# Ledger of designs, part 18: designed miniproteins, single chains, continued (2)

Each design is a single chain, and the fold is of that chain. pLDDT is the mean over its residues in the fold that is shown.

## One batch from the design tools (miniprotein)

Design m4600
Fold by ESMFold2-Fast:
Structure m4600 (fold): chain A 75 residues (1-75)
Amino acid sequence: DRGKRIAETFRKALRAKSDEEVRKYVEEMLELGLPDSVIQSLIDTRDFLLKKDVKSSDQAVDNLIKVADLLEERL
């Protein structure tokens, strides 16, 4: 399922700790058909979350993944 792969890759991108890993997951999301603007918004969100406590960030990431799953189910 493409939507589930996108959500999983998004999760990995948000939790990546190196620019190299972020780039790898961005390429995977592009291959899966996500628009560049959406991918850029995800990177911006990741940078914002990295400035917060890790535990709070994990819950926020999980909620964003659920939103991504719901969007793909409707498409």
Scores: mean pLDDT 65

Design m4601
Fold by ESMFold2-Fast:
Structure m4601 (fold): chain A 81 residues (1-81)
Amino acid sequence: SADKAKKYAEEAEKAKTGEEAAKHALKAAEAASKDPLDKEAGEYAIRAGMYAVRKATTSKQAAKGTGGALTGIGSQFLAEM
């Protein structure tokens, strides 16, 4: 889960368009959600989501990035319990 989330975060960072960044952010969030107690996967999902939000040119792209970041935050919270 963490390795996949990291890969998708790296893809979001190097994405040339907001749509590509958003797509990778959603995949990072999906990887983190499969292992919600994995703090490292959650951190990568947050990172991918932030890259997607920064590159967003539409509200839909921003929403995808926000969803990814929120999934990462939830994972982080559970891991700290």
Scores: mean pLDDT 71

Design m4602
Fold by ESMFold2-Fast:
Structure m4602 (fold): chain A 96 residues (1-96)
Amino acid sequence: MSDLERAIELLERAIRIVDELLEKRTEEARRKAIEELRRILEELRELQARSPEPELFATLIALVEGIIAAIEAEDWELLRTLRDTLRLVVEALRAA
């Protein structure tokens, strides 16, 4: 698997986590989502360290950090906006 394919897989996992949280919105679901998204963030940072194009990964990292911050703030409208942005980014990366 290429580093880009791994990044796409991680971002698709992040989208699923956010979608499940938006449906349930329980404190337990919120805590679990933050924990899983932080693991995704760690893997994206490892990919960035190895990447010949660290600027691309910096953008992906910032987007996932924004999602975590929206969840921590319980800003559900911002979370939906960031989830939709992430989905468009994944579609663009798959098309490239």
Scores: mean pLDDT 86

Design m4603
Fold by ESMFold2-Fast:
Structure m4603 (fold): chain A 80 residues (1-80)
Amino acid sequence: SHHMKAERQRVLDSIFKVIDEALKKGEITPEEAAYLRELAVKELSRSKTATQLTAASIRVIGEMLDVIELRKKGLPFKKP
C-alpha cells in the first residue's frame, strides 16, 4: 500500500543514516557499508507490516554491530 511504501522508505533512510555515520567514524569499511545497505533493502522489501519493518530493522542493526565487533578484533568480515 502507499502507506507501507512511505513507512518502508523512512525506515530505510534511517538505517542508511546510521550506516553512513558508522562509515564516517571509521567503524566499518566502504565494502561493509555497501553490504549492509544491500541487506537493509532486501530485509525491508520483505516487510508487509509495521511490526515486520521493526523486526527487519533490528536484524540489520544487529548485523552492523557484529561487523563493528569483528573489525575491533581485527577479524575479517566476509559476505556469506
Scores: mean pLDDT 83

Design m4604
Fold by ESMFold2-Fast:
Structure m4604 (fold): chain A 101 residues (1-101)
Amino acid sequence: MKSIVEKMKEAFKEAVERLVEIARKHLTPEQQAEFERLAKRYLDEIEKAETPEEIVEAFSRFIRDVKAFLERHGVSPEVRKEVFDVIGELLTKLQEIIDEE
């Protein structure tokens, strides 16, 4: 059986893959490349995390940086909603994993 940390890492990777697909569908190639670099930075950081608390802290910073990215590039409200729906689903899944013991 996978550890809580491993389950959280997998949930984050799946959510990032969905976010990258949204970026490919709706953003310019330059914006997509910037977003993929941001996503890779946090994927690398979370892969190195050893505790649930480290993953949650990194994810909080990821949300902040994603919000800043979307605002900086004037991304449409419809695309922002798709991004935040994925983030909300991930937050729910991470909480469920933590609560499983």
Scores: mean pLDDT 84

Design m4605
Fold by ESMFold2-Fast:
Formats: structure tokens, sequence, C-alpha cells
Structure m4605 (fold): chain A 76 residues (1-76)
């Protein structure tokens, strides 16, 4: 899944690749974008910018999915 790919990139520590992965996931679907953004936020604070980018892209497509993902990140 795209979320699993985002977790793998986070484990590798590549923040630029993480941003690219989140953009691709959000372009494919709001659900995959939201799952990828949350997965990156769970990986650590260095991925916060990539996670915020993902949330913004998801919110532009599906405001409810974006709001739920943002709430999940804030709960971390």
Amino acid sequence: SLAAGARALAAAGDTEAAKAAVRLAAARSAEEGAESAVALAEAGPEFREAAELGIALVEARDAEAGARARAAIEAL
C-alpha cells in the first residue's frame, strides 16, 4: 500500500522522498494520502513537513478525510 511505502521511506530517513510519496498518494486518492500523511507523522517530527503537505493536499480533495487525518496527527 502507499501508506506502507511511506513508512518504509520514513524508516530510511529520506524526508524529500517522503514528500514525493505523500504527493503521489494524495494524487491517487484522499484515503491513501491521509493514511500516508498519518504514517509519516507517526514516524517522527522530522517528517512533520511531509505530513502537513499530505494533509493539505487531502483537505483540498476531501475536507472530511483531511480533518480526520489532522485530528489523528494531533492525537499523537
Scores: mean pLDDT 78

Design m4606
Fold by ESMFold2-Fast:
Structure m4606 (fold): chain A 100 residues (1-100)
Amino acid sequence: SISDLLKEIIGLVSRMDRLIQDTLAGNLSQEETVARIEELHARFEELLAQAKALDPSRAAFLDQLLALVGETVAAVKAGDYARARALLAEMRALIKEETS
Protein backbone atom coordinates (compact mmCIF):
# COMPACT_ATOMS: atom_id res chain seq x y z
CA SER A 1 0.00 0.00 0.00
CA ILE A 2 1.01 3.67 -0.32
CA SER A 3 1.04 3.98 3.50
CA ASP A 4 3.50 1.06 3.81
CA LEU A 5 5.76 2.53 1.06
CA LEU A 6 5.80 5.94 2.80
CA LYS A 7 6.76 4.22 6.10
CA GLU A 8 9.65 2.44 4.31
CA ILE A 9 10.76 5.77 2.76
CA ILE A 10 10.75 7.38 6.25
CA GLY A 11 12.78 4.39 7.49
CA LEU A 12 15.39 4.92 4.73
CA VAL A 13 15.77 8.63 5.62
CA SER A 14 16.39 7.56 9.26
CA ARG A 15 18.95 4.95 8.09
CA MET A 16 20.77 7.59 5.98
CA ASP A 17 20.91 9.96 8.98
CA ARG A 18 22.28 7.18 11.26
CA LEU A 19 24.88 6.32 8.58
CA ILE A 20 26.14 9.94 8.48
CA GLN A 21 26.16 10.11 12.31
CA ASP A 22 28.30 6.92 12.42
CA THR A 23 30.66 8.45 9.83
CA LEU A 24 30.99 11.70 11.84
CA ALA A 25 31.72 9.61 14.99
CA GLY A 26 34.64 8.02 13.08
CA ASN A 27 33.03 4.55 12.90
CA LEU A 28 33.02 4.42 9.07
CA SER A 29 35.52 5.40 6.37
CA GLN A 30 34.49 7.75 3.53
CA GLU A 31 34.69 4.76 1.10
CA GLU A 32 32.37 2.62 3.28
CA THR A 33 29.98 5.56 3.74
CA VAL A 34 29.76 6.20 -0.03
CA ALA A 35 29.12 2.47 -0.74
CA ARG A 36 26.34 2.30 1.88
CA ILE A 37 24.68 5.61 0.90
CA GLU A 38 24.60 4.50 -2.78
CA GLU A 39 22.86 1.23 -1.74
CA LEU A 40 20.29 3.21 0.31
CA HIS A 41 19.85 5.65 -2.62
CA ALA A 42 19.04 2.79 -5.04
CA ARG A 43 16.40 1.41 -2.63
CA PHE A 44 14.99 4.94 -2.08
CA GLU A 45 14.58 5.42 -5.86
CA GLU A 46 12.75 2.06 -6.12
CA LEU A 47 10.32 2.99 -3.32
CA LEU A 48 9.68 6.49 -4.76
CA ALA A 49 8.91 5.00 -8.21
CA GLN A 50 6.48 2.49 -6.64
CA ALA A 51 4.81 5.21 -4.51
CA LYS A 52 4.42 7.50 -7.56
CA ALA A 53 2.82 4.64 -9.56
CA LEU A 54 0.36 3.88 -6.72
CA ASP A 55 -0.52 7.55 -5.99
CA PRO A 56 0.23 9.92 -8.90
CA SER A 57 -1.36 12.79 -6.87
CA ARG A 58 1.82 12.74 -4.72
CA ALA A 59 4.15 13.05 -7.76
CA ALA A 60 5.31 16.61 -6.90
CA PHE A 61 6.15 15.62 -3.29
CA LEU A 62 7.91 12.40 -4.41
CA ASP A 63 9.90 14.28 -7.10
CA GLN A 64 11.06 16.75 -4.41
CA LEU A 65 12.24 13.81 -2.25
CA LEU A 66 14.06 12.32 -5.27
CA ALA A 67 15.88 15.63 -5.87
CA LEU A 68 16.80 16.00 -2.16
CA VAL A 69 18.12 12.42 -1.85
CA GLY A 70 20.23 12.95 -5.00
CA GLU A 71 21.73 16.11 -3.46
CA THR A 72 22.29 14.22 -0.17
CA VAL A 73 24.23 11.46 -1.98
CA ALA A 74 26.28 14.07 -3.89
CA ALA A 75 27.11 15.83 -0.58
CA VAL A 76 28.20 12.51 1.01
CA LYS A 77 30.40 11.68 -2.03
CA ALA A 78 32.01 15.14 -1.67
CA GLY A 79 32.62 14.52 2.07
CA ASP A 80 30.24 17.39 2.95
CA TYR A 81 28.46 15.63 5.81
CA ALA A 82 27.13 18.91 7.28
CA ARG A 83 25.26 19.62 4.01
CA ALA A 84 24.07 15.98 3.81
CA ARG A 85 22.56 16.26 7.33
CA ALA A 86 20.90 19.60 6.46
CA LEU A 87 19.36 18.01 3.34
CA LEU A 88 18.10 15.03 5.39
CA ALA A 89 16.49 17.51 7.84
CA GLU A 90 14.72 19.16 4.85
CA MET A 91 13.49 15.70 3.73
CA ARG A 92 12.18 14.93 7.24
CA ALA A 93 10.30 18.27 7.34
CA LEU A 94 8.79 17.66 3.88
CA ILE A 95 7.70 14.12 4.85
CA LYS A 96 6.20 15.37 8.14
CA GLU A 97 4.04 17.92 6.24
CA GLU A 98 2.89 15.23 3.75
CA THR A 99 2.21 12.42 6.30
CA SER A 100 0.80 14.38 9.26
Scores: mean pLDDT 88

Design m4607
Fold by ESMFold2-Fast:
Structure m4607 (fold): chain A 70 residues (1-70)
Amino acid sequence: HMEEVEKLVKEAKEAIDRAVEALRNGDYSAARQALDEVRKLIEKLVSLGYTDEAEKLREEAQKKIREALA
């Protein structure tokens, strides 16, 4: 359902932002937890058949994490 997909995408973006904040603060444990949450949300989107949305979120996470570590 579209509403469920929108919720999953929103939650994944929020988790990405938490991971970035944790990395910027040097809190590697919090960053790892947030990244694990992102992975689970992406896997759920794939399981629901929304592979393109999942791939976009994966690319967004990689970009933001790379920028946070630079």
Scores: mean pLDDT 83

Design m4608
Fold by ESMFold2-Fast:
Structure m4608 (fold): chain A 93 residues (1-93)
Amino acid sequence: NSLAVSYNNLGALYKSLGNLEEAEKCYLKAIEIRQKAVDSGDESAKNGLAISYNNLGALYKSLGNLEEADSCYKKALDIDVELGINDIKKALK
């Protein structure tokens, strides 16, 4: 998770500097790391994965890649909805 956080933060920095291609590479690396963690059973990585998809979506929107932005935002939303349902289930204990 620490490495994925670092890539996500580096991507945000590159985006703020206008280095959008480098920002994309960093966000994709953060997604790759977090997706592998989720696939290996680390449910705690899901929130970070949603954050990375939201950041990538915002980047694609800045590039005018609206279809790619929509896809990324929908992936983040699906994860956030799943996490929200799990939080409600925990509250009903």
Scores: mean pLDDT 84

Design m4609
Fold by ESMFold2-Fast:
Structure m4609 (fold): chain A 99 residues (1-99)
Amino acid sequence: IDEEEVDVAMLRIAAAVALTTKPTMTKEQAEEEVKKSEERIKKSTDPLEIAISALYAAMAYKVLGDEEKARKYGELAIEEAGKVSPEVEELVREALEKL
């Protein structure tokens, strides 16, 4: 995994954070996001993709009120982000704290 991947991860996580601070996600969108994220996690072996997908799943579960699953996916996102870089891990932690 490359240095360029860190920049991509930061951009994508920043987009996810922006999505979370804007109350634009409906319950239906959250359900769709969970499905997409779970599928992406199953298909990918890339820690960056798994971290971002898990982050989106955590955000979606928070919108759905599933506190336990939101925490589970949040922990997965942090673990996988840590495999990419400490900087990406820090961004994921910050995004989850804003939920």
Scores: mean pLDDT 73

Design m4610
Fold by ESMFold2-Fast:
Structure m4610 (fold): chain A 73 residues (1-73)
Amino acid sequence: KVLEELDRALQAAVDAGSGAAVLPHLSEARTAVQKGDRESALKHLDDAIEAARQAGDEETVRHLERARKIVEE
């Protein structure tokens, strides 16, 4: 389930110290997913992935990429 992958991404970001950069985008992505707004969800997931990459947080990137794949399906 996509929300489960978003929860894993949040925990990974907090553990790695990238939470402040990732959290705003991840929060918007979660809201979009819950509303069924697929286009908005993908946009905010892409923003969250970029923030995690800039922070060097590869684990959070992997969780976010899995969430993105589920949203695309």
Scores: mean pLDDT 85

Design m4611
Fold by ESMFold2-Fast:
Structure m4611 (fold): chain A 73 residues (1-73)
Amino acid sequence: LKKKQQEYVKLQVIKGMLEISKSANLMVARRAREQGKEELAAKMEADAKRTEEVIEEVKKKIEDLKKEIEKLE
């Protein structure tokens, strides 16, 4: 139980960090597009999309782990 709770907290921290990274990339993309730097904007948007895919993977792991913890309580 304690190990699973520690893994849950760790995954939540990782998810938070990834969400911050995604937001930063989208902000940079918006500014780049406003400045006519279309290639940079597209690159940052693609990076944000990849980060979103990783966030969804982490969310699934958190959900599965939460269900396991709830069954042990």
Scores: mean pLDDT 83

Design m4612
Fold by ESMFold2-Fast:
Structure m4612 (fold): chain A 59 residues (1-59)
Amino acid sequence: MKEPKPEDIINFLEEMRKDGLPLKPWVEYIEKELSQRPEWKEKLLKDKKLVETLKRSME
């Protein structure tokens, strides 16, 4: 996997939400991938819009 941009993750989750798919499994998948790449996780979690999107998707 290439290093994802915050926008790529946000757009992916918004597409899943728009299609009525459950978001929680996708957030869990993303968190699992990012746990294997801590440098990406730190960089991505600096984006406030991404953090809010992840939080909203887990509600």
Scores: mean pLDDT 75

Design m4613
Fold by ESMFold2-Fast:
Order: C-alpha cells, then sequence, then structure tokens
Structure m4613 (fold): chain A 100 residues (1-100)
C-alpha cells in the first residue's frame, strides 16, 4: 500500500506539471491577443507537448510498481487513464478558450 500511494503521488505531480504548462500557454496568449495562424499553431504544439510529457511521467510513475497483484495493477491502470483523460480534457478546454 505505501508504495502504491507513493506512485499515485508521483502521478499527481505529473498532472501538476501539465497544469503549469497550461498556465504558461495561457500567459503567452494573453501577451499576444492578436495571434496569427502561426501563433495559434505554436500554442497547439505547446499544449500537445505538455500532454505528452504528462502521459510519460504518469506511465513512469506506474512502471515503478513491481509487487502488485492483478487487481491492484488494474486499479492503478484505471487511475492512470483517468488522470491522463483529465489532463487531455483540461488542455483541450484551454485551447478552445485561447483560440476562440
Amino acid sequence: MEQLEKQLERAKEAKAEATIALLEARRLALENPNLDEAGKEKLRELVERAIEAAKEAIEEAVSRLTNLNEEEKKALEEGKEELIAEVEAAMEALLEELLA
């Protein structure tokens, strides 16, 4: 249990890093309110990179668990997918706001 909780905390840290990247994208958009198509493409690239980095960090955190039974592995994988989905949803919502 202690190891599982520790790795779930690492997955939460990965989500926090993704949130920081989203705040940075928002800041860039606010500093350049008349974004041309090239600027919009750069914001999309930034968000896509943040999603990829968050996914990699979450997967790394999960991969460090070695002595889990099948039920615990399934619960952890489901928790991982939920965290990834939350990050993707938040980033898509931000892109819609910034590119509106």
Scores: mean pLDDT 67

Design m4614
Fold by ESMFold2-Fast:
Structure m4614 (fold): chain A 85 residues (1-85)
Amino acid sequence: MVSAKEVIDEILKIVEEKKKEGLKKIDTEELAEEVSKKTGTPKEIVLKVLEEAAKLKGEDPKNPEIDKLIEGLKEIKKTIEEASS
């Protein structure tokens, strides 16, 4: 089982690659499937993380702006790290 921090790190890598390709928005459903395949984490768990990150920044949980999704994911990661250390 992959840790929540490692799942978020993998999401951040994929999202930052998509940003470099010129994407402005992310389909969270498609991203959740891609992350699930790479990490072995159930899609439903990945999707919840993505939705919470989007909501933290006032974004659409299904199609957030990529920069805002990155910001939300970094905030969730910081919270997990503070709770674990």
Scores: mean pLDDT 80

Design m4615
Fold by ESMFold2-Fast:
Structure m4615 (fold): chain A 62 residues (1-62)
Amino acid sequence: SDNKQAIDALYDKNIATIKDPASIAAVDATYKDIMANFTDDKYIGFALTLIGTTLDAQIAEA
């Protein structure tokens, strides 16, 4: 679905800016968890916001 492509693009964009392996692993784990729960997500805006906020939080914690 379009949701998966948008989520994948956002993940790829954000992971490319992180160089620390521990931070990459944390972001990857969060992305996989979100994708497992949003297999047929009807709320693209909500999913994109959740991923963006989660990645921002993990970057700030790194």
Scores: mean pLDDT 61

Design m4616
Fold by ESMFold2-Fast:
Structure m4616 (fold): chain A 94 residues (1-94)
Amino acid sequence: SPLLDKLVEELVEKLGFSREKAEELAKTMIENNLTSPTAIKYAIGLLKNFKEKTNKYFVPLYGKEGIIVATSKDEVEKYKALIKAVANFFNTGI
């Protein structure tokens, strides 16, 4: 998929993820319909902000409750949880 390849390069170049992690995160973005340019840019911005903040597991999203908490040693699962929260913000259905 051209979109998958583009998202992998974006995650590698802008966030410094390994290709393996970037591929899993890019797949998660596509599976959650984070595919528009605006949604991608917002998601990348939040992932970068999350990565830059040490010991912060709280991600406030407008109109959403709760805390994004991942297992302490699984970085991929932390970022997948954040991607799903961003997807819920942009692609909340009805």
Scores: mean pLDDT 68

Design m4617
Fold by ESMFold2-Fast:
Structure m4617 (fold): chain A 69 residues (1-69)
Amino acid sequence: LPPELLEAAVKLIAKRLGVSEETARAVYDAFLELQFEEVTPEKLAEKAGVSVETARRILEEFQRLAVAP
């Protein structure tokens, strides 16, 4: 993903979910690390240092942004 699009997505998700931009980026980075493994909200939460609920919600928002209109 281009850095500008990642930055925009991180800011949008952080604002929508009421989390920090650093938290949203950490979950995205954890997802990239786990892309060849089993991706679960629990593993994302452990890698990013956030709650399972926060990791799940951030993952859902990234998935929503990837859906074509």
Scores: mean pLDDT 74

Design m4618
Fold by ESMFold2-Fast:
Structure m4618 (fold): chain A 81 residues (1-81)
Amino acid sequence: MKEKIDAAIDKLAEFAARSDFELETALSLGIMGLSVAKKANDGEGAVEFVKRTIERLRELGASEEMLKALEEERKAIEEAV
């Protein structure tokens, strides 16, 4: 579980490094939520945080490539729950 959450955090961080301020802020909030879920070993909470981050990024006009990559990370965590 924690390895899957770490992979999702790394993917969010990769996108944050290449994003404008609004997208970077949304991605950073997602990383914070995932870090809390990782400490709690909360796979269901981690799935919810990735889903909420994807929803916010979609509202901000994030690329379909970014949204698809994060959806794959969400799926990987969900399959490990």
Scores: mean pLDDT 85

Design m4619
Fold by ESMFold2-Fast:
Structure m4619 (fold): chain A 87 residues (1-87)
Amino acid sequence: EVEELKRELERLLEEIEAALAAGRPVPQATLDRAVELLEKLKSLMEDEEVRPLLERAVPVLAEATLSHLFKLAAEEARALIEAELAL
């Protein structure tokens, strides 16, 4: 059901955008599900039909991924600093 998968992806993208706008962490499960749906839609849809969806989804997913990576890097840096201060 291509239309159902497309609606689910659009809902997840809106959820991700809302979390990013609020400065809240995006759940990994939400990000993984959005990527999974995008890959399924790419396999089910023709190139011209999937292009607008990719243009919408890729920037949102990239921003969420970068935000998550920056958070992980910050948590790692914080742990290292705290360990060094234990001297």
Scores: mean pLDDT 77

Design m4620
Fold by ESMFold2-Fast:
Structure m4620 (fold): chain A 86 residues (1-86)
Amino acid sequence: MDSELAKKYGEEAVEALREAARAAEAGDSAEAAELARRAEEYYKKALEYAKKAGDEKLIKEINERVSKAMAEIPEAAAERIAAGLA
């Protein structure tokens, strides 16, 4: 089901962001960037399936959860992830 896939990929995106933050804090910029790219792909899939399902509430929930997870990343870790992506 599209809604179930959207929820699954949304959860995977949040988890990948948390793993990216931990890798960045450990000094692994390359691993942090890889995990951040994985999170972006999961986020894109989550939104794609939520849109296919026509579930605007689920789109909002995914966006809120990902935004919150990103806001919880320490600034130094976020900068290290960005450096690995450049």
Scores: mean pLDDT 81

Design m4621
Fold by ESMFold2-Fast:
Structure m4621 (fold): chain A 79 residues (1-79)
Amino acid sequence: SIEKLEEIFAKEAEALTEAARELIREVEEILKGEPSREQLQQAMNKLVAAELLAALAGDEETLERAREVAERLDELIEK
């Protein structure tokens, strides 16, 4: 049962990568302005989801991109 689910996930790896990249874009849009604490929290949630999706897809480049954006978000929260 789990093995069949893994096969389905492998087939959907491209969709997971696209979803991760879209979440990263949404975070970048939030960071372009002066985000509120609520917007920063949403950005954090989106980045956690993007990292998970990129890891599941095996997309190291997208995972590295998410980590880079996370560092910038961290700087803004620390302000």
Scores: mean pLDDT 81

Design m4622
Fold by ESMFold2-Fast:
Structure m4622 (fold): chain A 55 residues (1-55)
Amino acid sequence: SEEELAAAIAEEDARVDRGLAQYEKEHPDVKLTPEQRAAIRAAHRTAVENRLAEA
């Protein structure tokens, strides 16, 4: 359902945010641009959409 998709995307966005924060903490010399962050989020959202479409 659209509600399940929205919830899954929101949860994945939260996971990506936590992962990126941890990555930057472990690699303080690496800073991601807003464009790079948007691209990473878009790729993860597409993966979630594809996974749910197979179900």
Scores: mean pLDDT 80

Design m4623
Fold by ESMFold2-Fast:
Structure m4623 (fold): chain A 93 residues (1-93)
Amino acid sequence: MEKEAEEHFQKGAEAYERGDAEAAKEHLEKAIELGTGELKGLSLFALGVLYREQGDLEKAVEYLTKAAELLRESNPELAKAAEELAKEAEKEL
């Protein structure tokens, strides 16, 4: 299952680089659904950043907070970054 989740994460990142936010969101949502642990946390982080860039601050806070919770043990620096971005998005609400 992780291989399929990883593939969706990569496709999501590629879509984001192309400026295709809709495709990026679809693939990142699949990566979250199929992935576990750090990959799921990374996918939640990427989706949260995408929502923040689109001005959907409520969803940005939701996904960034979930990313911080999952990444706390495997990637504490990224978990802290996710918490900081969620707090900034929350202040903008």
Scores: mean pLDDT 84

Design m4624
Fold by ESMFold2-Fast:
Structure m4624 (fold): chain A 85 residues (1-85)
Amino acid sequence: SIKEAIDKLEELIDEVKKANTKDTIFDHLLEAFNLLVENKIITEETATNIIEDLKKDINKMSVPEAKDKAIFDLELMLDVVKEKL
């Protein structure tokens, strides 16, 4: 449900805040994109394109920069999902 997607995105934001590696941060972002696809908020094609670009960007960042980017992206996803209510 959309409410379950909101709850999971809020959880993923908290998990990113606690993450100590870029791999863990990226894994949480990947889980969020999979959640958006499963709930038909975005297409698999759109998610794949964003994930590819995001992986390249995060690989060039420090851990704090990757956290800030991930939190920003997750908050944006949360706003999009909330608009479905």
Scores: mean pLDDT 86

Design m4625
Fold by ESMFold2-Fast:
Structure m4625 (fold): chain A 90 residues (1-90)
Amino acid sequence: DVARKGKEVIEELKKRLPEESEKEILTALGLLLISVALYKPEELTDELLEEWLKDESERHLRIAKAAVELFGSLENAVEAAVNALAYGAF
């Protein structure tokens, strides 16, 4: 169930970033997915995230970095973000 997996993703990110709202987490994950769709990278690095999200809030960059650290690979980070967005509403 994609929705259950999405809830788990949000809960794990909130454990690392307890001050962040679900809305801010979902916004940052949406920005991450848009950036991956536009730039089509082979891997996710902090340098790429800083470049893609330089004009976004520091908060959203921090959440995106936490998601990449938590999930590791590009494939896993994208799957986690898709599942979270399917569970939540913007």
Scores: mean pLDDT 77

Design m4626
Fold by ESMFold2-Fast:
Structure m4626 (fold): chain A 87 residues (1-87)
Amino acid sequence: DIEAQSKEMAALNEEYAKRGLNLATVEYLMEVEGLSREEAEELDRLARELAREYGLPLPEAMRLVAEARKQGLSLEELRARAAALAA
């Protein structure tokens, strides 16, 4: 049912926005980077928080969080790198 699917996607998009997430970004991370939905949501959330906190462009914050995840960095080390980029 195309109409039901469209309504579900609209509702999901609204729910993601309320949580400070972006549905298109999360879907991109799942499809292109091979992340689980939970991992993609965490990456999007962390990137947006760092962009807001340190005044970084969102693409830069997203690259930083993705790289930190690949390297197994702590949240503290991730924040230190974000602060260094903002300075």
Scores: mean pLDDT 79

Design m4627
Fold by ESMFold2-Fast:
Structure m4627 (fold): chain A 71 residues (1-71)
Amino acid sequence: MTKEELLKRIQEIYDKAMKLYEEGKISKEDFERIAKLLEQAFIALSNGDYERAKELIDQAEELLKKIEEKR
């Protein structure tokens, strides 16, 4: 996976989480948890740690799915 692909995934997950938060479908706390994981992923990516960035992105995506399932 390339840096550009990882950046695109970060943005797509963030945009989806933001829309769900604006629509009242997820809590502020849940949105902030996802945003924090994506911020950490962006930092890892900026440091050239693509494997760590991918892991954090995958965690954010899984967390978003679980929140949508009310878990």
Scores: mean pLDDT 82

Design m4628
Fold by ESMFold2-Fast:
Structure m4628 (fold): chain A 68 residues (1-68)
Amino acid sequence: SVLDKFDESDLKEGEKLLEEMRADPSKQTELDILEAEAREIKEKKEYHLLENVAPEYRKAFYLLLKKL
């Protein structure tokens, strides 16, 4: 599973990226899209779609899925 590939270090990197995106007004649209996609994947239980998330955002996306 894609979710099984992320460790505690990956979660910390994801938290940092999410905090940086939340602090940056230019990234609010991207953050909103990531949160909406995470909610949809969790609701539909289609975790295999996580592989379609851009590699740089996967750690943040995994953290969103874990916290939702």
Scores: mean pLDDT 70

Design m4629
Fold by ESMFold2-Fast:
Structure m4629 (fold): chain A 88 residues (1-88)
Amino acid sequence: LREAVEKTKEQLREAAENVVEEAKKLAKESGTAPEEIVAGVRRAAEAAKRLARKALEAGEASEEEAREVERLAEEVVRGAEEAAKELE
């Protein structure tokens, strides 16, 4: 769980920086509806938050690490929602 949390934090940081561009590419290349992209990002964010909570309960992550995962997950969701508005 500890290693999974560390990897998830790195992936969320990269996703937060690139989510708008990646969402636009998915809409253009795969024809994925913007709402489906946002839904997928929300599901991934919820999974990340759940992973952080489980790691915290298992003593494999600190409370600060769990909060950071939640903050990053929320940033990615906000970015996806903004990208979806631009794709209207």
Scores: mean pLDDT 75

Design m4630
Fold by ESMFold2-Fast:
Structure m4630 (fold): chain A 108 residues (1-108)
Amino acid sequence: AEERAREVLASGEKAAKHAEEIYGKRAGEVVREMAERAAEEILGLTDEVEMELVKQTYALAAKRVSEYLKEHPDVDEEELERIIERELERARREVERAWNEEYESLLA
């Protein structure tokens, strides 16, 4: 968990720099914060599959929030927090569904 959390933080820092270049400074800040949240969730886990699903969930949500910030760079902090939580919920459902469908096909 600790090693995986450190990997997420390192990759998240690279992703934040990339997001800042493409989507603006605020997107980079959000991507970094979301990587930190993902790392904290991973520290509470013992299963490597669950750690990977958390990583994929936050990566997908961070990309979508960054795209939103490019179109709406002036969105207020309260609204941004609502958008982050909404996109995390959406990404979590999509990642879990895709994993379950792929895993079931491998067991068939």
Scores: mean pLDDT 82

Design m4631
Fold by ESMFold2-Fast:
Structure m4631 (fold): chain A 81 residues (1-81)
Amino acid sequence: LSEEEEKKIEELRDLAVKAREAALNGDAEKVREYADKIIEKSSDEEAIKVLELLLEEALKAGNEESAKVLKEKIEEIKKKK
């Protein structure tokens, strides 16, 4: 991996951790905010992978609103050209 790719992975990991904490706390608004930042900083393919992992965590935690936000964001990316 290039240094640029490693830095991108670190930034995405930090955002994913924050989004996961928000999802576990049921803070759907913060989940949306962090998901948007992940999408902005990553390729569509990488964003989908990260958001799918967050969706699994939100569902496991029973946070339906956070899961809905993540699912909607994933679907929006998949519909993007």
Scores: mean pLDDT 78

Design m4632
Fold by ESMFold2-Fast:
Structure m4632 (fold): chain A 70 residues (1-70)
Amino acid sequence: MLDEELEELKEKYGLSDEELELIRRAAEAWRALPSAEEARELGARVRSRVRPDSLEAFLEAARLFLELVE
């Protein structure tokens, strides 16, 4: 179940509940994008705003959404 994998990311990267929610929402938006180009643009915006640790968590969450719920 995707929620369990997101909780594992929270523990792995030491995220707060608020950080996990932001990452989850960004990953859901990534998954809902109709094209790879829009997904790359979202990724660039995330990279410009989040700390490296939060960025790694976001990329893992986005990968999980793409693999499990595409």
Scores: mean pLDDT 63

Design m4633
Fold by ESMFold2-Fast:
Structure m4633 (fold): chain A 110 residues (1-110)
Amino acid sequence: AEPSLDEIVDKIVGKLDQIIAKLKKANAPQDVIDSVENVREVVKKMGEDVKAGKLTLTQVKVLVIAIRSELWLVLRRVEKENPELAKELQPIIEEIEGLLDEFLAKVEKE
């Protein structure tokens, strides 16, 4: 069975929560943690607004690009101070990118 929009959003949020937990455990800068927490809220709101018919496909594409860009900026900042942590975060970010592609494909088919 294909996952629902809610299931895709929940998986992305769960992976963002894993990133936040790893950043907090490593005592990463608060602004880095805040950036990921903000991405988490944007993802949740994007899911809600898509379900409510409030976002066009073009607007969803713009949000997905913004989310990806912010996560890669976070990875670059972490890599400067803690390369081992960056190696742990990179596969989680790549999994999030795959889920964002699934979300976008699902929205396009609706």
Scores: mean pLDDT 90

